Designed miniproteins, single chains, continued (5). Designs and how they scored, part 94

Each design is a single chain, and the fold is of that chain. pLDDT is the mean over its residues in the fold that is shown.

## One batch from the design tools (miniprotein)

Design m19479
Fold by ESMFold2-Fast:
Structure m19479 (fold): chain A 55 residues (1-55)
Amino acid sequence: MREEALRLTEEAVRAAREGDYDRMDELHNRAVELGDEETREEIRRRVREALEESE
C-alpha cells in the first residue's frame, strides 16, 4: 500500500502543477487513506513542496 500511496501522491503533485486543485485534493485524500503514519507524513511533505513550487 505504501508504494500505491506514493504513486497517487506523485499524480496529485502533477495535478497541482497543472492547476487542477480539485484533482489534486482527490488524489491526495486517496493517498492519505492508503498510508500508515510514516507514509502520511511523507505525503504531506511532498504535496506541501509542490504547492510552494507553484507559487
Scores: mean pLDDT 73

Design m19480
Fold by ESMFold2-Fast:
Structure m19480 (fold): chain A 58 residues (1-58)
Amino acid sequence: DEVERDVALLRRALEENPDSLPPRVRELAEKAVRAYEAGDLEAAREYVERFRQLMGLG
């Protein structure tokens, strides 16, 4: 699952290097992880896409 993989990477980044992310980007990563943990896969997908847009990844 693409969302599961992306959320796992975001969770690791937040746990290991939270200060390496700009505040707005960190906020989206946190929202993606929380949405996924709550079972809201659609919201998690949207937050991951917003994160990618801010990072210039598409």
Scores: mean pLDDT 78

Design m19481
Fold by ESMFold2-Fast:
Structure m19481 (fold): chain A 87 residues (1-87)
Amino acid sequence: SMKQILVDSTVSMTVIYLSVLSLYSEDPKASEVFKEAVDILNENRDNPLLGLDEAIELIENSDLPEEVKEEAIKMLERARKVIEEIL
């Protein structure tokens, strides 16, 4: 359905964004956390809201600088709202 395509596209764009954050991070810990968040999203493609909630929790509980956490979480929360509006 069109709704499924839009949800899948939103998750895929979020994965790309986190992958870019991982790639441009000079901190190996940040790179690892963002890669783990990508894995969580990809493993939860059938339940994208759960995947987003788990990824947000991972980042919140990480040892990353607060401003790095805030930017990543803001993006993930935006993706979550988009998916909720589609469903």
Scores: mean pLDDT 86

Design m19482
Fold by ESMFold2-Fast:
Structure m19482 (fold): chain A 69 residues (1-69)
Amino acid sequence: SLKEIEELYKKGKEAFEKGKYEEAVKYYKKALELAEKENAPKEFIDEIRKNLIKAEIEIGMELIKRGVQ
């Protein structure tokens, strides 16, 4: 349901705000998969995707800061 997608997206945003980027990615991926399967509005799918990419960038930045080349 759309409500389930919105709840997953909300959990992803809450995780991101707490700096839990791997957890945020997990929720955003679940929200995105369900949104695409249920043909959610394109604008909402695009917003989930945008936030997923932001969370993945943050993970990449944390790996660089930890001395991963």
Scores: mean pLDDT 85

Design m19483
Fold by ESMFold2-Fast:
Structure m19483 (fold): chain A 68 residues (1-68)
Amino acid sequence: NAEIEALKARVEELIKELEKTSDPDKIRQLSREALALVDKAVELGMDPKEAEELIEQIDRAGALGVIK
């Protein structure tokens, strides 16, 4: 599904932005947006295992931003 792939690509872009930022407010905003996109992709039929992996990547990227 092209729409699921587009949502996944946007989540990956948000993860990269999370890794670049040390601003706590931006980390919270980007994490919320990325999680919302994962939820939408799951609703459209994304594999739950893939969704869990993306959620873990979002969490790790946010934690890296806080550490740096």
Scores: mean pLDDT 79

Design m19484
Fold by ESMFold2-Fast:
Structure m19484 (fold): chain A 62 residues (1-62)
Amino acid sequence: FKVGDIVEALKDYTATSPDELSLKKGEKVLVEEVVDDNWVKVLVPEKNRSGRVPKSYLKVIV
């Protein structure tokens, strides 16, 4: 994962804190920040929503 990657949700993710973003399976989002080994911050461009999502829920689609 790197900033500028387009990633796709492999499964539904439900945010567990205010800094996280909920995603539906198949949703495509932009990586804004690589937070740590397990988390990325992503942006939904159309809705200007952003938040942290676990890397294990995402796939880079190049």
Scores: mean pLDDT 77

Design m19485
Fold by ESMFold2-Fast:
Structure m19485 (fold): chain A 67 residues (1-67)
Amino acid sequence: SINDRLAEGAAEVGIDSLKQGAVEAAIQALEYAASLGMPHAEEALEAAKAGDVERAIELAEEGLKQL
């Protein structure tokens, strides 16, 4: 669906941003992915907000695999 494709793009931006240390950009991208129903996106978002970058990436990558 269009929502799955948009969620995939948002998740990829979020993961890339986390890997680059751009946490605020990652939070915005993950919030958008969560709004589109990406699996694990809300958990990834909370991990990112808590500063657990490794866990946020892991959860976002797992959600991306399920799209």
Scores: mean pLDDT 85

Design m19486
Fold by ESMFold2-Fast:
Structure m19486 (fold): chain A 104 residues (1-104)
Amino acid sequence: DEAQEYYKLGEKAFKEGDYEKALEHYEKALKIFEKENDLYGIAEVYEKLGELYEEMGDYEKAIEYYRKAAELYEKLGEGEDEDHGAKLKAKELKKKAEELEKKL
């Protein structure tokens, strides 16, 4: 899966502290997941972009991406095939965004 390969490359670059490379790889993964309409993949990338911008000290962008991820996870958790894990993830990411807003 090409999107998953870029996602993994993004995680590796993030772990190594190469934030520019992590952004590039996550953006490539995001474009492929969007083309495939993979809402779980999109939500996972938004979560990682939130974490990445937080580590970079860009709290405004971190909040934006955490909220985007939370919104997708919330929608994924509320469908006919209820995903309780997605609901918990949405709650966690909303809380992270609220805590970062206190630093602005």
Scores: mean pLDDT 86

Design m19487
Fold by ESMFold2-Fast:
Structure m19487 (fold): chain A 71 residues (1-71)
Amino acid sequence: DAKEYYEKGLELYKQGKFEEAIEYFEKAIELDPKYLEALINLGKLLAVHGKTEEAQKIGKKAKELFPDYKL
């Protein structure tokens, strides 16, 4: 389930395994493209790792799916 991948991503992030955390957040979004928490955490993690263009791409997707939300 999307939530399982998201929770695993959070666990990996807590362990400092940032690239693996990104992979699991991406899997969560593949299963549920409207998973707001996964989109937020993926975008934030990509930005922190200097993947600025990828982070901006995720931010645009989130705004398109959730226009009333601040990300």
Scores: mean pLDDT 81

Design m19488
Fold by ESMFold2-Fast:
Structure m19488 (fold): chain A 92 residues (1-92)
Amino acid sequence: SMERKEQIEKFRNTIELMKKQLEILSKDADEGLQKKIERLKNELEAFEENLEDMSPAEQEAKIMQLSIDLADLQTELIRKKNEKKKKEEALK
């Protein structure tokens, strides 16, 4: 149906935005965060490949899980950047 196609396109757009955010995070990430980014990227690619074969409930559950995982990575990067900034300011 058109509604199903529109919902699939919405999820594909969300996946694309999440992949873009991971690329941005990767530029400032240390080796530990890079490993976590690679893992989440692989999960996003698997979700995209299986998207059309998943029920709407499974799609929503998976996108929620991936969104939480992405937010955790963003929080960790911000924490590390803030710690580095505070350390640099303390040395002035």
Scores: mean pLDDT 84

Design m19489
Fold by ESMFold2-Fast:
Structure m19489 (fold): chain A 61 residues (1-61)
Amino acid sequence: MTEALRRLAETLARAGASQEQIDEVLDAIEAGDGEKAEELAREAGGEEAAKAAREATEAVR
């Protein structure tokens, strides 16, 4: 796991996201669907989580 993915998971957990929601965001990033990952992160953890999802998407490309 990259540092950006770890930071994303921590950001989502701190925002109160469930492990299931965190897994869905990480799966979207691994599938190459950065837009879906950002939207799921925004729903689960707000704009800070959406930003972390954008950074994680760029880190795995």
Scores: mean pLDDT 80

Design m19490
Fold by ESMFold2-Fast:
Structure m19490 (fold): chain A 82 residues (1-82)
Amino acid sequence: SLEELKERFERLLEELDRVVLEAEAAGRVTPEQLREAERLVEELRRLTEEILKVASEKEKMLVLARLAAAEGSLYLLKRRAE
């Protein structure tokens, strides 16, 4: 269902936020944290494809915006890892 897909999407975002918070608190990004963040963003992308099949146009716009924000978080983590 759309609600189950949205719940899974929120959980993946919460996991990504946890990784970002842990890296910020430590003042560094580990290779393990970077790999976890990459995995989470890949899962968010796959889940977005499933949501786009059943969501309204307004919901599609919101999910795509939130995916873009998650990809931005990964980009910043990658820059900090270097």
Scores: mean pLDDT 88

Design m19491
Fold by ESMFold2-Fast:
Structure m19491 (fold): chain A 71 residues (1-71)
Amino acid sequence: GLEDAIRNLQKALELVFSDPVAAANGVDEAIEHAKDNPEAVELLKKALEALLAGDTETAKEYLEKALRILE
């Protein structure tokens, strides 16, 4: 649900620079729980792509945008 999406997204934000692999797992979980919000899912997918590319700054920006939409 929405609370699970927000929790996993907040966890991903904490881990973006220190543990990008754990952050990516948090983003995947957030996507599964945010399916009812296609705008947030789009931003989370962009964050995941940035994490996989090693672009942690861009990933953080997309995660913060997704969090604003979900809150």
Scores: mean pLDDT 84

Design m19492
Fold by ESMFold2-Fast:
Structure m19492 (fold): chain A 87 residues (1-87)
Amino acid sequence: SLIEEAARHAARAAAAVPGGDPERAYEHARGLAEKAVAAAADPEKKAAVLAGLDEGIAQARAHPNAEAGAHAIAALRAIREAVEAAA
């Protein structure tokens, strides 16, 4: 599942940051992915969600922790793929 893949990558991003909470990041990312996929049923909302995810990916590339940034990009890309696949 792309949602589970996104949640796992988000947990890894949190694990790479001192004081990060991987379990909280997993649950938060899963919830965000589910909401993003649900919103994708509306074409106007889908376009806005995809634009927001692309902005999030650009911000993750600027992350001061390269490992955390890479995992965050992977999480956002998995959500983006799930949103694109939602009809």
Scores: mean pLDDT 86

Design m19493
Fold by ESMFold2-Fast:
Structure m19493 (fold): chain A 62 residues (1-62)
Amino acid sequence: SGEEAVAKAKEALERGDSAEAVRHINQAFSAGNVDEAKKLLEELVERDKRALSALQMLEKLS
């Protein structure tokens, strides 16, 4: 179900498993849970952006 796919995507994100998160996000989109899937995808993208920004900041502070 779409709700199950959303739950599994959230669990994968919390584990830091981006590949599993993307797979379950795609399943949620296919099941019609578009709004929740979009929110999870945005969270994944923001985590990646924050990681890059944190790395750049650490290099400047070191």
Scores: mean pLDDT 77

Design m19494
Fold by ESMFold2-Fast:
Structure m19494 (fold): chain A 89 residues (1-89)
Amino acid sequence: MKEAIEKVREFIANTDDPQKQVNLLNLLRLLELAEEGFLSEELAKALGEFVLNSNQDELAELGERIIEIAKGASKEEFEEGLAELLRQR
């Protein structure tokens, strides 16, 4: 998780696109919450691995989709939606 958080922070520092910054910041917040135990260990690991294997545009897109699946979702629905997003590669 630490390496994934560092990678996203670096991408945020290196983009001047406000929409990408907002999307990456939302992904960063989820990674920080995952480090604190918000997600299951398996899902947190899958998320970290996805981040380490993805480019800036893929991570900004993931951040945008995380916002979408979080709207009105229970924790269980959110975790299911996130797991599906991570499988679509």
Scores: mean pLDDT 83

Design m19495
Fold by ESMFold2-Fast:
Structure m19495 (fold): chain A 58 residues (1-58)
Amino acid sequence: GNTLEEAKRWLAEGKEALAAGDHERAGRLFVRAYSLASGAGDEALAQEAKAAAVEAGR
């Protein structure tokens, strides 16, 4: 699939995991989304995923 579509999918799944209280899973999904978005050059999506990963790690 498209790398940005995958990044958005991982970000969405991470948000669902965070809402369910699974901070470890959410953090892994957000880190994956960040890596894919950063690699694709989508700085806005990468920063959103990075901020979400930091929040999940609190």
Scores: mean pLDDT 84

Design m19496
Fold by ESMFold2-Fast:
Structure m19496 (fold): chain A 79 residues (1-79)
Amino acid sequence: ELEKLVKAIDFLISLIALYDPDRAAKLRNEAVKAYENKDFEKIKSLLEEAQKDFERVLKRSNLTEEQRKEILDLIESLL
């Protein structure tokens, strides 16, 4: 459902914002436009982009392997 996808994207953007606020702002602006237009294909594309950006952030973070796995598992549970 749209509501689940919106929550998943917003959550990922919030996490990205902690490490890359400029990228998070760009994703949020694109997400808002997609939500307003009810463009499900664009919303799915943005979820994939947010996941990719978050994986990039995880690689640059000082998180332990266990913490990275927990976050990735959480993201998968949101899909």
Scores: mean pLDDT 75

Design m19497
Fold by ESMFold2-Fast:
Structure m19497 (fold): chain A 71 residues (1-71)
Amino acid sequence: DPEQLAADRQSAAEGARSLIEDLEKKIKEGKVTRNDLFAAVAAMLLAGYAGDEETLERARKVGDEIEKKLK
């Protein structure tokens, strides 16, 4: 069902954006953990599945920032 696939991709994009927003907040608060790297990877996978290149790029940037703050 192409319509269901489009809806699933939209939901994935929304989920990715929500994860990124939460991670950006944690970065600002200095509260990132190694578990947040898994959340960043999940956001990248969701954005990639959705075909949302802008959100995927945001997720990559957030992942890089978390990695830098962990070491």
Scores: mean pLDDT 84

Design m19498
Fold by ESMFold2-Fast:
Structure m19498 (fold): chain A 86 residues (1-86)
Amino acid sequence: MDYEELIAYAKEELEKDPNSVGAYVRLGYAYLKMGEYEKAEEYFKKALELSPDSPGALYVLGLVYEAKGEYEKAKEYYEKAEKLAS
């Protein structure tokens, strides 16, 4: 997948809707896959700010913390995502 293309698409989506949860999730995912964990965390946190009860946003934050080696924090986000997905 071309993550630079995904970033460009998501930024265009934000120009049309600055509160697009999906656009922030796509940006976070692209940066996560590129190894830019701090940027990924920022975008996923923005998605959660707009949609605090999003299981998907909580789950991908868990993936970011796991990639950063913060396993205890990753576990907390995975558990929050699981509870909301039920």
Scores: mean pLDDT 81

Design m19499
Fold by ESMFold2-Fast:
Structure m19499 (fold): chain A 75 residues (1-75)
Amino acid sequence: SFEKVKKIIDEVSKKIFEVMREYRETGDLDRAREKFDEIIEEVKKKAPKEYQDILVKSVELTAKAFLELAERELA
């Protein structure tokens, strides 16, 4: 159970980093939002039920923080 969660966290972290990298190259905020939504949906499909809510919330909070910083040009 926890080993599967750890693997999901690693995969999700890599995808989040890729979204942030692409945004730095393109400045496409709408695309970044769409990619974060895709990551959230993937977590909902892959995560064990016992960790699903916590993992989804973590991605949502990370996305919100990044998008707010990007909108203010502080990223």
Scores: mean pLDDT 81

Design m19500
Fold by ESMFold2-Fast:
Structure m19500 (fold): chain A 73 residues (1-73)
Amino acid sequence: MAEELAKEGEEALEKGDNDSAAKKYAEAAYEAAKAGDLEKAREYADKALEASTKETVPIAVAAKLYVIGAELD
């Protein structure tokens, strides 16, 4: 569920694991968008981007673009 993935992202941030946090928030954004919760999807995609490093920025950007596409319909 999107909320559980977001919680895992928060826990990763608390541990200083920015790469895991970015991946978990990106997954949460996809799940929220699929569920039609575009507000949460945008929030999670933004958190993924904020947590992203050079290695995870493509994952965070892909999630953000997916959410934007879902909003535009």
Scores: mean pLDDT 82

Design m19501
Fold by ESMFold2-Fast:
Structure m19501 (fold): chain A 81 residues (1-81)
Amino acid sequence: SLLERARERLAKLPELTLEEGKAAFMDIFSEYIRSVKDPEKKKELLKIASEAMEKLNDAQSRDEFVAVAREALEKIEEILK
């Protein structure tokens, strides 16, 4: 599933550079947005993406980046229930 792929990529984030991690996370997020047809859920996903990107730009470490990515993914899972 898309969630399983997202979790797998998230687990590999500590092995990536911050820039590679950001790119991988954005690819996952774009795939989620494209998979959702409900306009209300799509708007919520875009809001989460916007907030996550702002926090990722402020992240000073890989641990901080991973924490932001995990928080965003948890919010996505809640919306997609």
Scores: mean pLDDT 73

Design m19502
Fold by ESMFold2-Fast:
Structure m19502 (fold): chain A 97 residues (1-97)
Amino acid sequence: MMEEELERAIKEVKELAKKYGLSEEQIDTVIRLIKRAAELGKLDMGVELAKADIEATYARRKGDMEKVREIYEKAKPLIDEYRAAVRRYAAEHGLRS
């Protein structure tokens, strides 16, 4: 992935997370997800997962547990694909999964 695309994605997600009132620790968590996804060649997947996590965190703060469930159910295929990509990368590089 190009560094410019990664930097743009990080900036967009940071702005969204701040708008939704996430803590700096929560923002760091979603940025790490995006960076890891970029290393796997899956930047777009990382951005979608980060956005889903931001929306779910906001819904939890509002007590909207049905919305949290909806967000995670919709994101499940991407979560499963991301986990599979992490395992493949670890196996190819001799790293622990």
Scores: mean pLDDT 80

Design m19503
Fold by ESMFold2-Fast:
Structure m19503 (fold): chain A 78 residues (1-78)
Amino acid sequence: SWEDELERLLKERGLPPLSDEQRKAVEAMAYFLRAVATGDEEDVRKAAELFGWSEERYEDLLKQARETKAFIEERRAA
C-alpha cells in the first residue's frame, strides 16, 4: 500500500514513524487522491468515510469522480 511506501520513505529519511492519527489522515488522503486521479467511486466512498464528510459533500465528489472516469474513457477511445 502507499501508506507502507510512505512509512518506508520516512524511515529511509531518518524521520519518525507516523502516529495513528497521522496514519488515518494519510490513508484518507490516499483514497481521496486516487479517487480524483481515477474516478473510482469506491475510493470516494472510503475517503468520505475516513474524513467524516457529509452526504452532500460525498455526493458532490462522487459526481466529479464519475465525470473524471468518463473523461478518461473518452480520451482512451480517441
Scores: mean pLDDT 75

Design m19504
Fold by ESMFold2-Fast:
Structure m19504 (fold): chain A 50 residues (1-50)
Amino acid sequence: MSRRERILEEVRRAVLASPERMPSYDEIGRRVGVSGATVRRVLREAGVPR
């Protein structure tokens, strides 16, 4: 899986698992090894719904 796909998968899984406690993009970025800004950009580019 590409880095981008890995980021998207992790973000979607985390958000879906904890919709009440929406994890910050920085938190997700730490798990994948990227900045929160990168996570935000990837989500925006992929059109992933909130």
Scores: mean pLDDT 69

Design m19505
Fold by ESMFold2-Fast:
Structure m19505 (fold): chain A 46 residues (1-46)
Amino acid sequence: KIDEEIKKLNEELRELARNADKLDPQTFAKRVEELRKKIEELRKKK
């Protein structure tokens, strides 16, 4: 179910945020953007 996939991606974002201080700002921003893009695409498919 798409909602479950979105939930998992949001959990990934939360883990990424937890480790934000350990990543370069650019790397962090790019990963956040990629996850947000995947979530948006899944929402468009609903």
Scores: mean pLDDT 77

Design m19506
Fold by ESMFold2-Fast:
Structure m19506 (fold): chain A 58 residues (1-58)
Amino acid sequence: DKEKKEEEIRKKLKEIEEKGKKQQEEIIKKYPNAKQGDTDAPVAEDVGEGIITGEVVL
């Protein structure tokens, strides 16, 4: 009985995890900003934007 019970519990945990992942994906889709803080490639924009935007004073 113990082995069978453990297998059932593990299967249930997997189902719960899958459901949780799906819910998280939906939330991320609704709030894309919360995903990575910024969309697109930040490394290239960070360098370019910093230089171009900061051309005000020397």
Scores: mean pLDDT 58

Design m19507
Fold by ESMFold2-Fast:
Structure m19507 (fold): chain A 75 residues (1-75)
Amino acid sequence: MLKAAELMMKAQGYFFGGRYVEAGELYEEAARIFEKEGDYESAALAYEQAGIAYEHGGDLEKAKEMFEKAEELKK
């Protein structure tokens, strides 16, 4: 399985390549791994990036879900 940091790098490449929904899915997967590891700061960042990616891809419902998860993990 890919490590969370590797998923973040791959997601970033997909995002800049215009593959926004796939980028969002990879950021979301990375966020879940960070969360499982107790790295809530990195998980929150990854969920924010997933939200931005889903928003660019037109999936506004998923974007909102990701932003809410990121905010919850910050406080």
Scores: mean pLDDT 85

Design m19508
Fold by ESMFold2-Fast:
Structure m19508 (fold): chain A 87 residues (1-87)
Amino acid sequence: IGANKVKRNNQALAAATKNLQAFFTSALGGTVTKIDLLPAGPLSGTILFKIVVKSASGTKLALTDVTPDGAVPLSNGLPLIAHRDLP
């Protein structure tokens, strides 16, 4: 029972990661170089992703929350904090 649950959760996270990678590559106009999973937020059922994007304007960081229950639908309204362009 536990092994099947772990495998399912791992597949859900992989699908969400792929969606985020494709979305941020398009939305931020650059190549996603790293996606890190952060510990769950203060509410159970949320995962924070730290995303590093290398673009023509430099390196950008994004932080967003997604549910761990499967492939998440990425919408135009996905929360995004992108701030630093480095030379």
Scores: mean pLDDT 49

Design m19509
Fold by ESMFold2-Fast:
Structure m19509 (fold): chain A 64 residues (1-64)
Amino acid sequence: SKREKIRELILESASYSMKAMSLYVKIRLDKSLSEEEKKKLLEEAERYLKESLRLEEEARKLRE
């Protein structure tokens, strides 16, 4: 159903947001990371955040 699709998109969006936040926390707290490793984790977190926002927008459009 449309409602189930919206719920799935919202849950997937939340999952990506949590993955991004986990990486930001790791970058802040893990003192063993090299500058190159930090950069790669930041790029990964940014990709997760962009996907989270895309899915949230898709869910928003389905509600309209």
Scores: mean pLDDT 87

Design m19510
Fold by ESMFold2-Fast:
Structure m19510 (fold): chain A 63 residues (1-63)
Amino acid sequence: LFDEFDTDGDGVLDRAEFKRFLEALTGRELSDAEVAMAIAATDRDGDGVVDRAEFEAMMTRNL
């Protein structure tokens, strides 16, 4: 899953890639505010991107 949304292959999901993941997961389009809140909940280091470890931690918690 992570690799399908990591379109540039840099090992992180930026806001656009994470938005596409959440939209695929929820089946609806999300606002920038909704995506920003989801990133804030997932992004433990506060850099505005979701790395593979953060993504796997989120998936392990059945999000």
Scores: mean pLDDT 70

Design m19511
Fold by ESMFold2-Fast:
Structure m19511 (fold): chain A 98 residues (1-98)
Amino acid sequence: MEEELKKRAEEGDVEAALQLAIRYLRDGNYDEAIKWAEKALEIDPDNAEAWLVLGIAYLKKGDYEKAIEAFQKAIEKSTDPFIKELAERYLKLAEEKL
């Protein structure tokens, strides 16, 4: 599954790149989560979910300023109320860490 997702992501499949970022985030591999979230954003810079995942990965690494920037972009790009509410909650958490 991961090998298939990596090939699809490299071929420009934003959903495959996002799925990889989410899996690495879940596994605690924040560097790989950042890599694949950035790949998703290279394909579709307006993808709010990719910005959210990028922000969470930076937050987990302690890069609070980068996390805040990513969450703000997730809020701005989101048309999904669920993604927007998640990004707003994570934004507040990151701001409290500064």
Scores: mean pLDDT 88

Design m19512
Fold by ESMFold2-Fast:
Structure m19512 (fold): chain A 60 residues (1-60)
Amino acid sequence: EEEELKELLEELEELLKENGYSEEEIKRYTTALKRVYEEAGLEAAKKFFEELKKYLEALK
């Protein structure tokens, strides 16, 4: 599970970089993803990532 979290965090960082987010913004989102994982587990963290990805697509 920790391995999957690490992979999810790397994907999130790359997605945010591609969309022009700053290092500070990336840190805030990765911290939020870690908190979701700590409170609600891996499936909730994956849902958070998918919701954010949809949000970024909607901004285009």
Scores: mean pLDDT 79

Design m19513
Fold by ESMFold2-Fast:
Structure m19513 (fold): chain A 66 residues (1-66)
Amino acid sequence: MELRVTLRGSVEAQIGLVLRLIGDPNVRVERLDETTYRVTLSGSEAEREAIVAALRADPAAEVEEL
């Protein structure tokens, strides 16, 4: 499963979000530009759905499924 994640808000909120993503062994992050990342999710369907839900709930993130 691939997502496009665009970061917004404060620098602190953006850093916190990136650190959470790179800390997950089922998440691969590729930087596309200064604020945009391609996020590849592995693991079970439930694990992928939980990560997508968490990202959609974060006001510092705009999430699009690819």
Scores: mean pLDDT 79

Design m19514
Fold by ESMFold2-Fast:
Structure m19514 (fold): chain A 89 residues (1-89)
Amino acid sequence: SKKKIQEAVKKLTAAGILLVAASVEKDPEAAEADREAAIDLAVEAVELLAEVDLEEAKEAAELLLKQARESGASEEFIEELEERLEEAL
């Protein structure tokens, strides 16, 4: 549905912004809060996409993981994101 796709896109955009913010944040606590918020939004977005098209949702999950790796996210962050995305699908 159009509403689910629009909501998913908003959540994915917000998640991407938070990941970029976290990558330049000097306060470890603030950076961790941004990363956790980004994971929550990314997972919610993928769940919404999966209700419309599972293959599109899988592609979005793969793109999110690639973006996290390219943004210099920690191995621990990538592992948590991957595990939560796999659970959502």
Scores: mean pLDDT 82

Design m19515
Fold by ESMFold2-Fast:
Structure m19515 (fold): chain A 60 residues (1-60)
Amino acid sequence: MSTIEKLIEELRERAKEAPDFVRQMLEHVIKILERETDEKQAQQMADNVLATADGLEAEM
C-alpha cells in the first residue's frame, strides 16, 4: 500500500468515529487525496485535517 493509500485508510477509520460535520470534512479531504500524487503534500493535508477534527471535537 502506498503512503497516500495508508493516509486515506487512516482518515476513513477516523471518520467512522466522527460526528456528521467532521465526518463530511474528512470525506472531502479523502476525495482530494484520491487524486494527489505528492506524498509530502498528502501527509500535510492529512495531518492538518486530523488536527482540525481533534480540535473541533474537543469543543463539543
Scores: mean pLDDT 80

Design m19516
Fold by ESMFold2-Fast:
Structure m19516 (fold): chain A 103 residues (1-103)
Amino acid sequence: NLEELFEEFVKQLELDEEEKEELRKILEVLKERGLSDEQLEDILKRMLENSKTLNPEEAIKSLYALAVVLKNDGIGVEAAEKLEKLLFERFSPEEQEALLKAK
């Protein structure tokens, strides 16, 4: 069930309501672009498995990287940009400085 996997993923990464809504918008955009519910479930399962084997910070970094890639590819740009900004706030001040210098 896509909704159950989504809720488990949100809980595992402790996403806030704004991050949750922007991730939901990204999934809806991917669905509109032709991904099936089965393909979206596979993506969420892989990310959930990674979040269980990696520490939560590494899982957040992976989700941040996904948002950057989607924004750069023009997929769900508004949702991806907002998710990127919301996740950026979860990085340490040192990591935030490093990311800003990379721009």
Scores: mean pLDDT 77

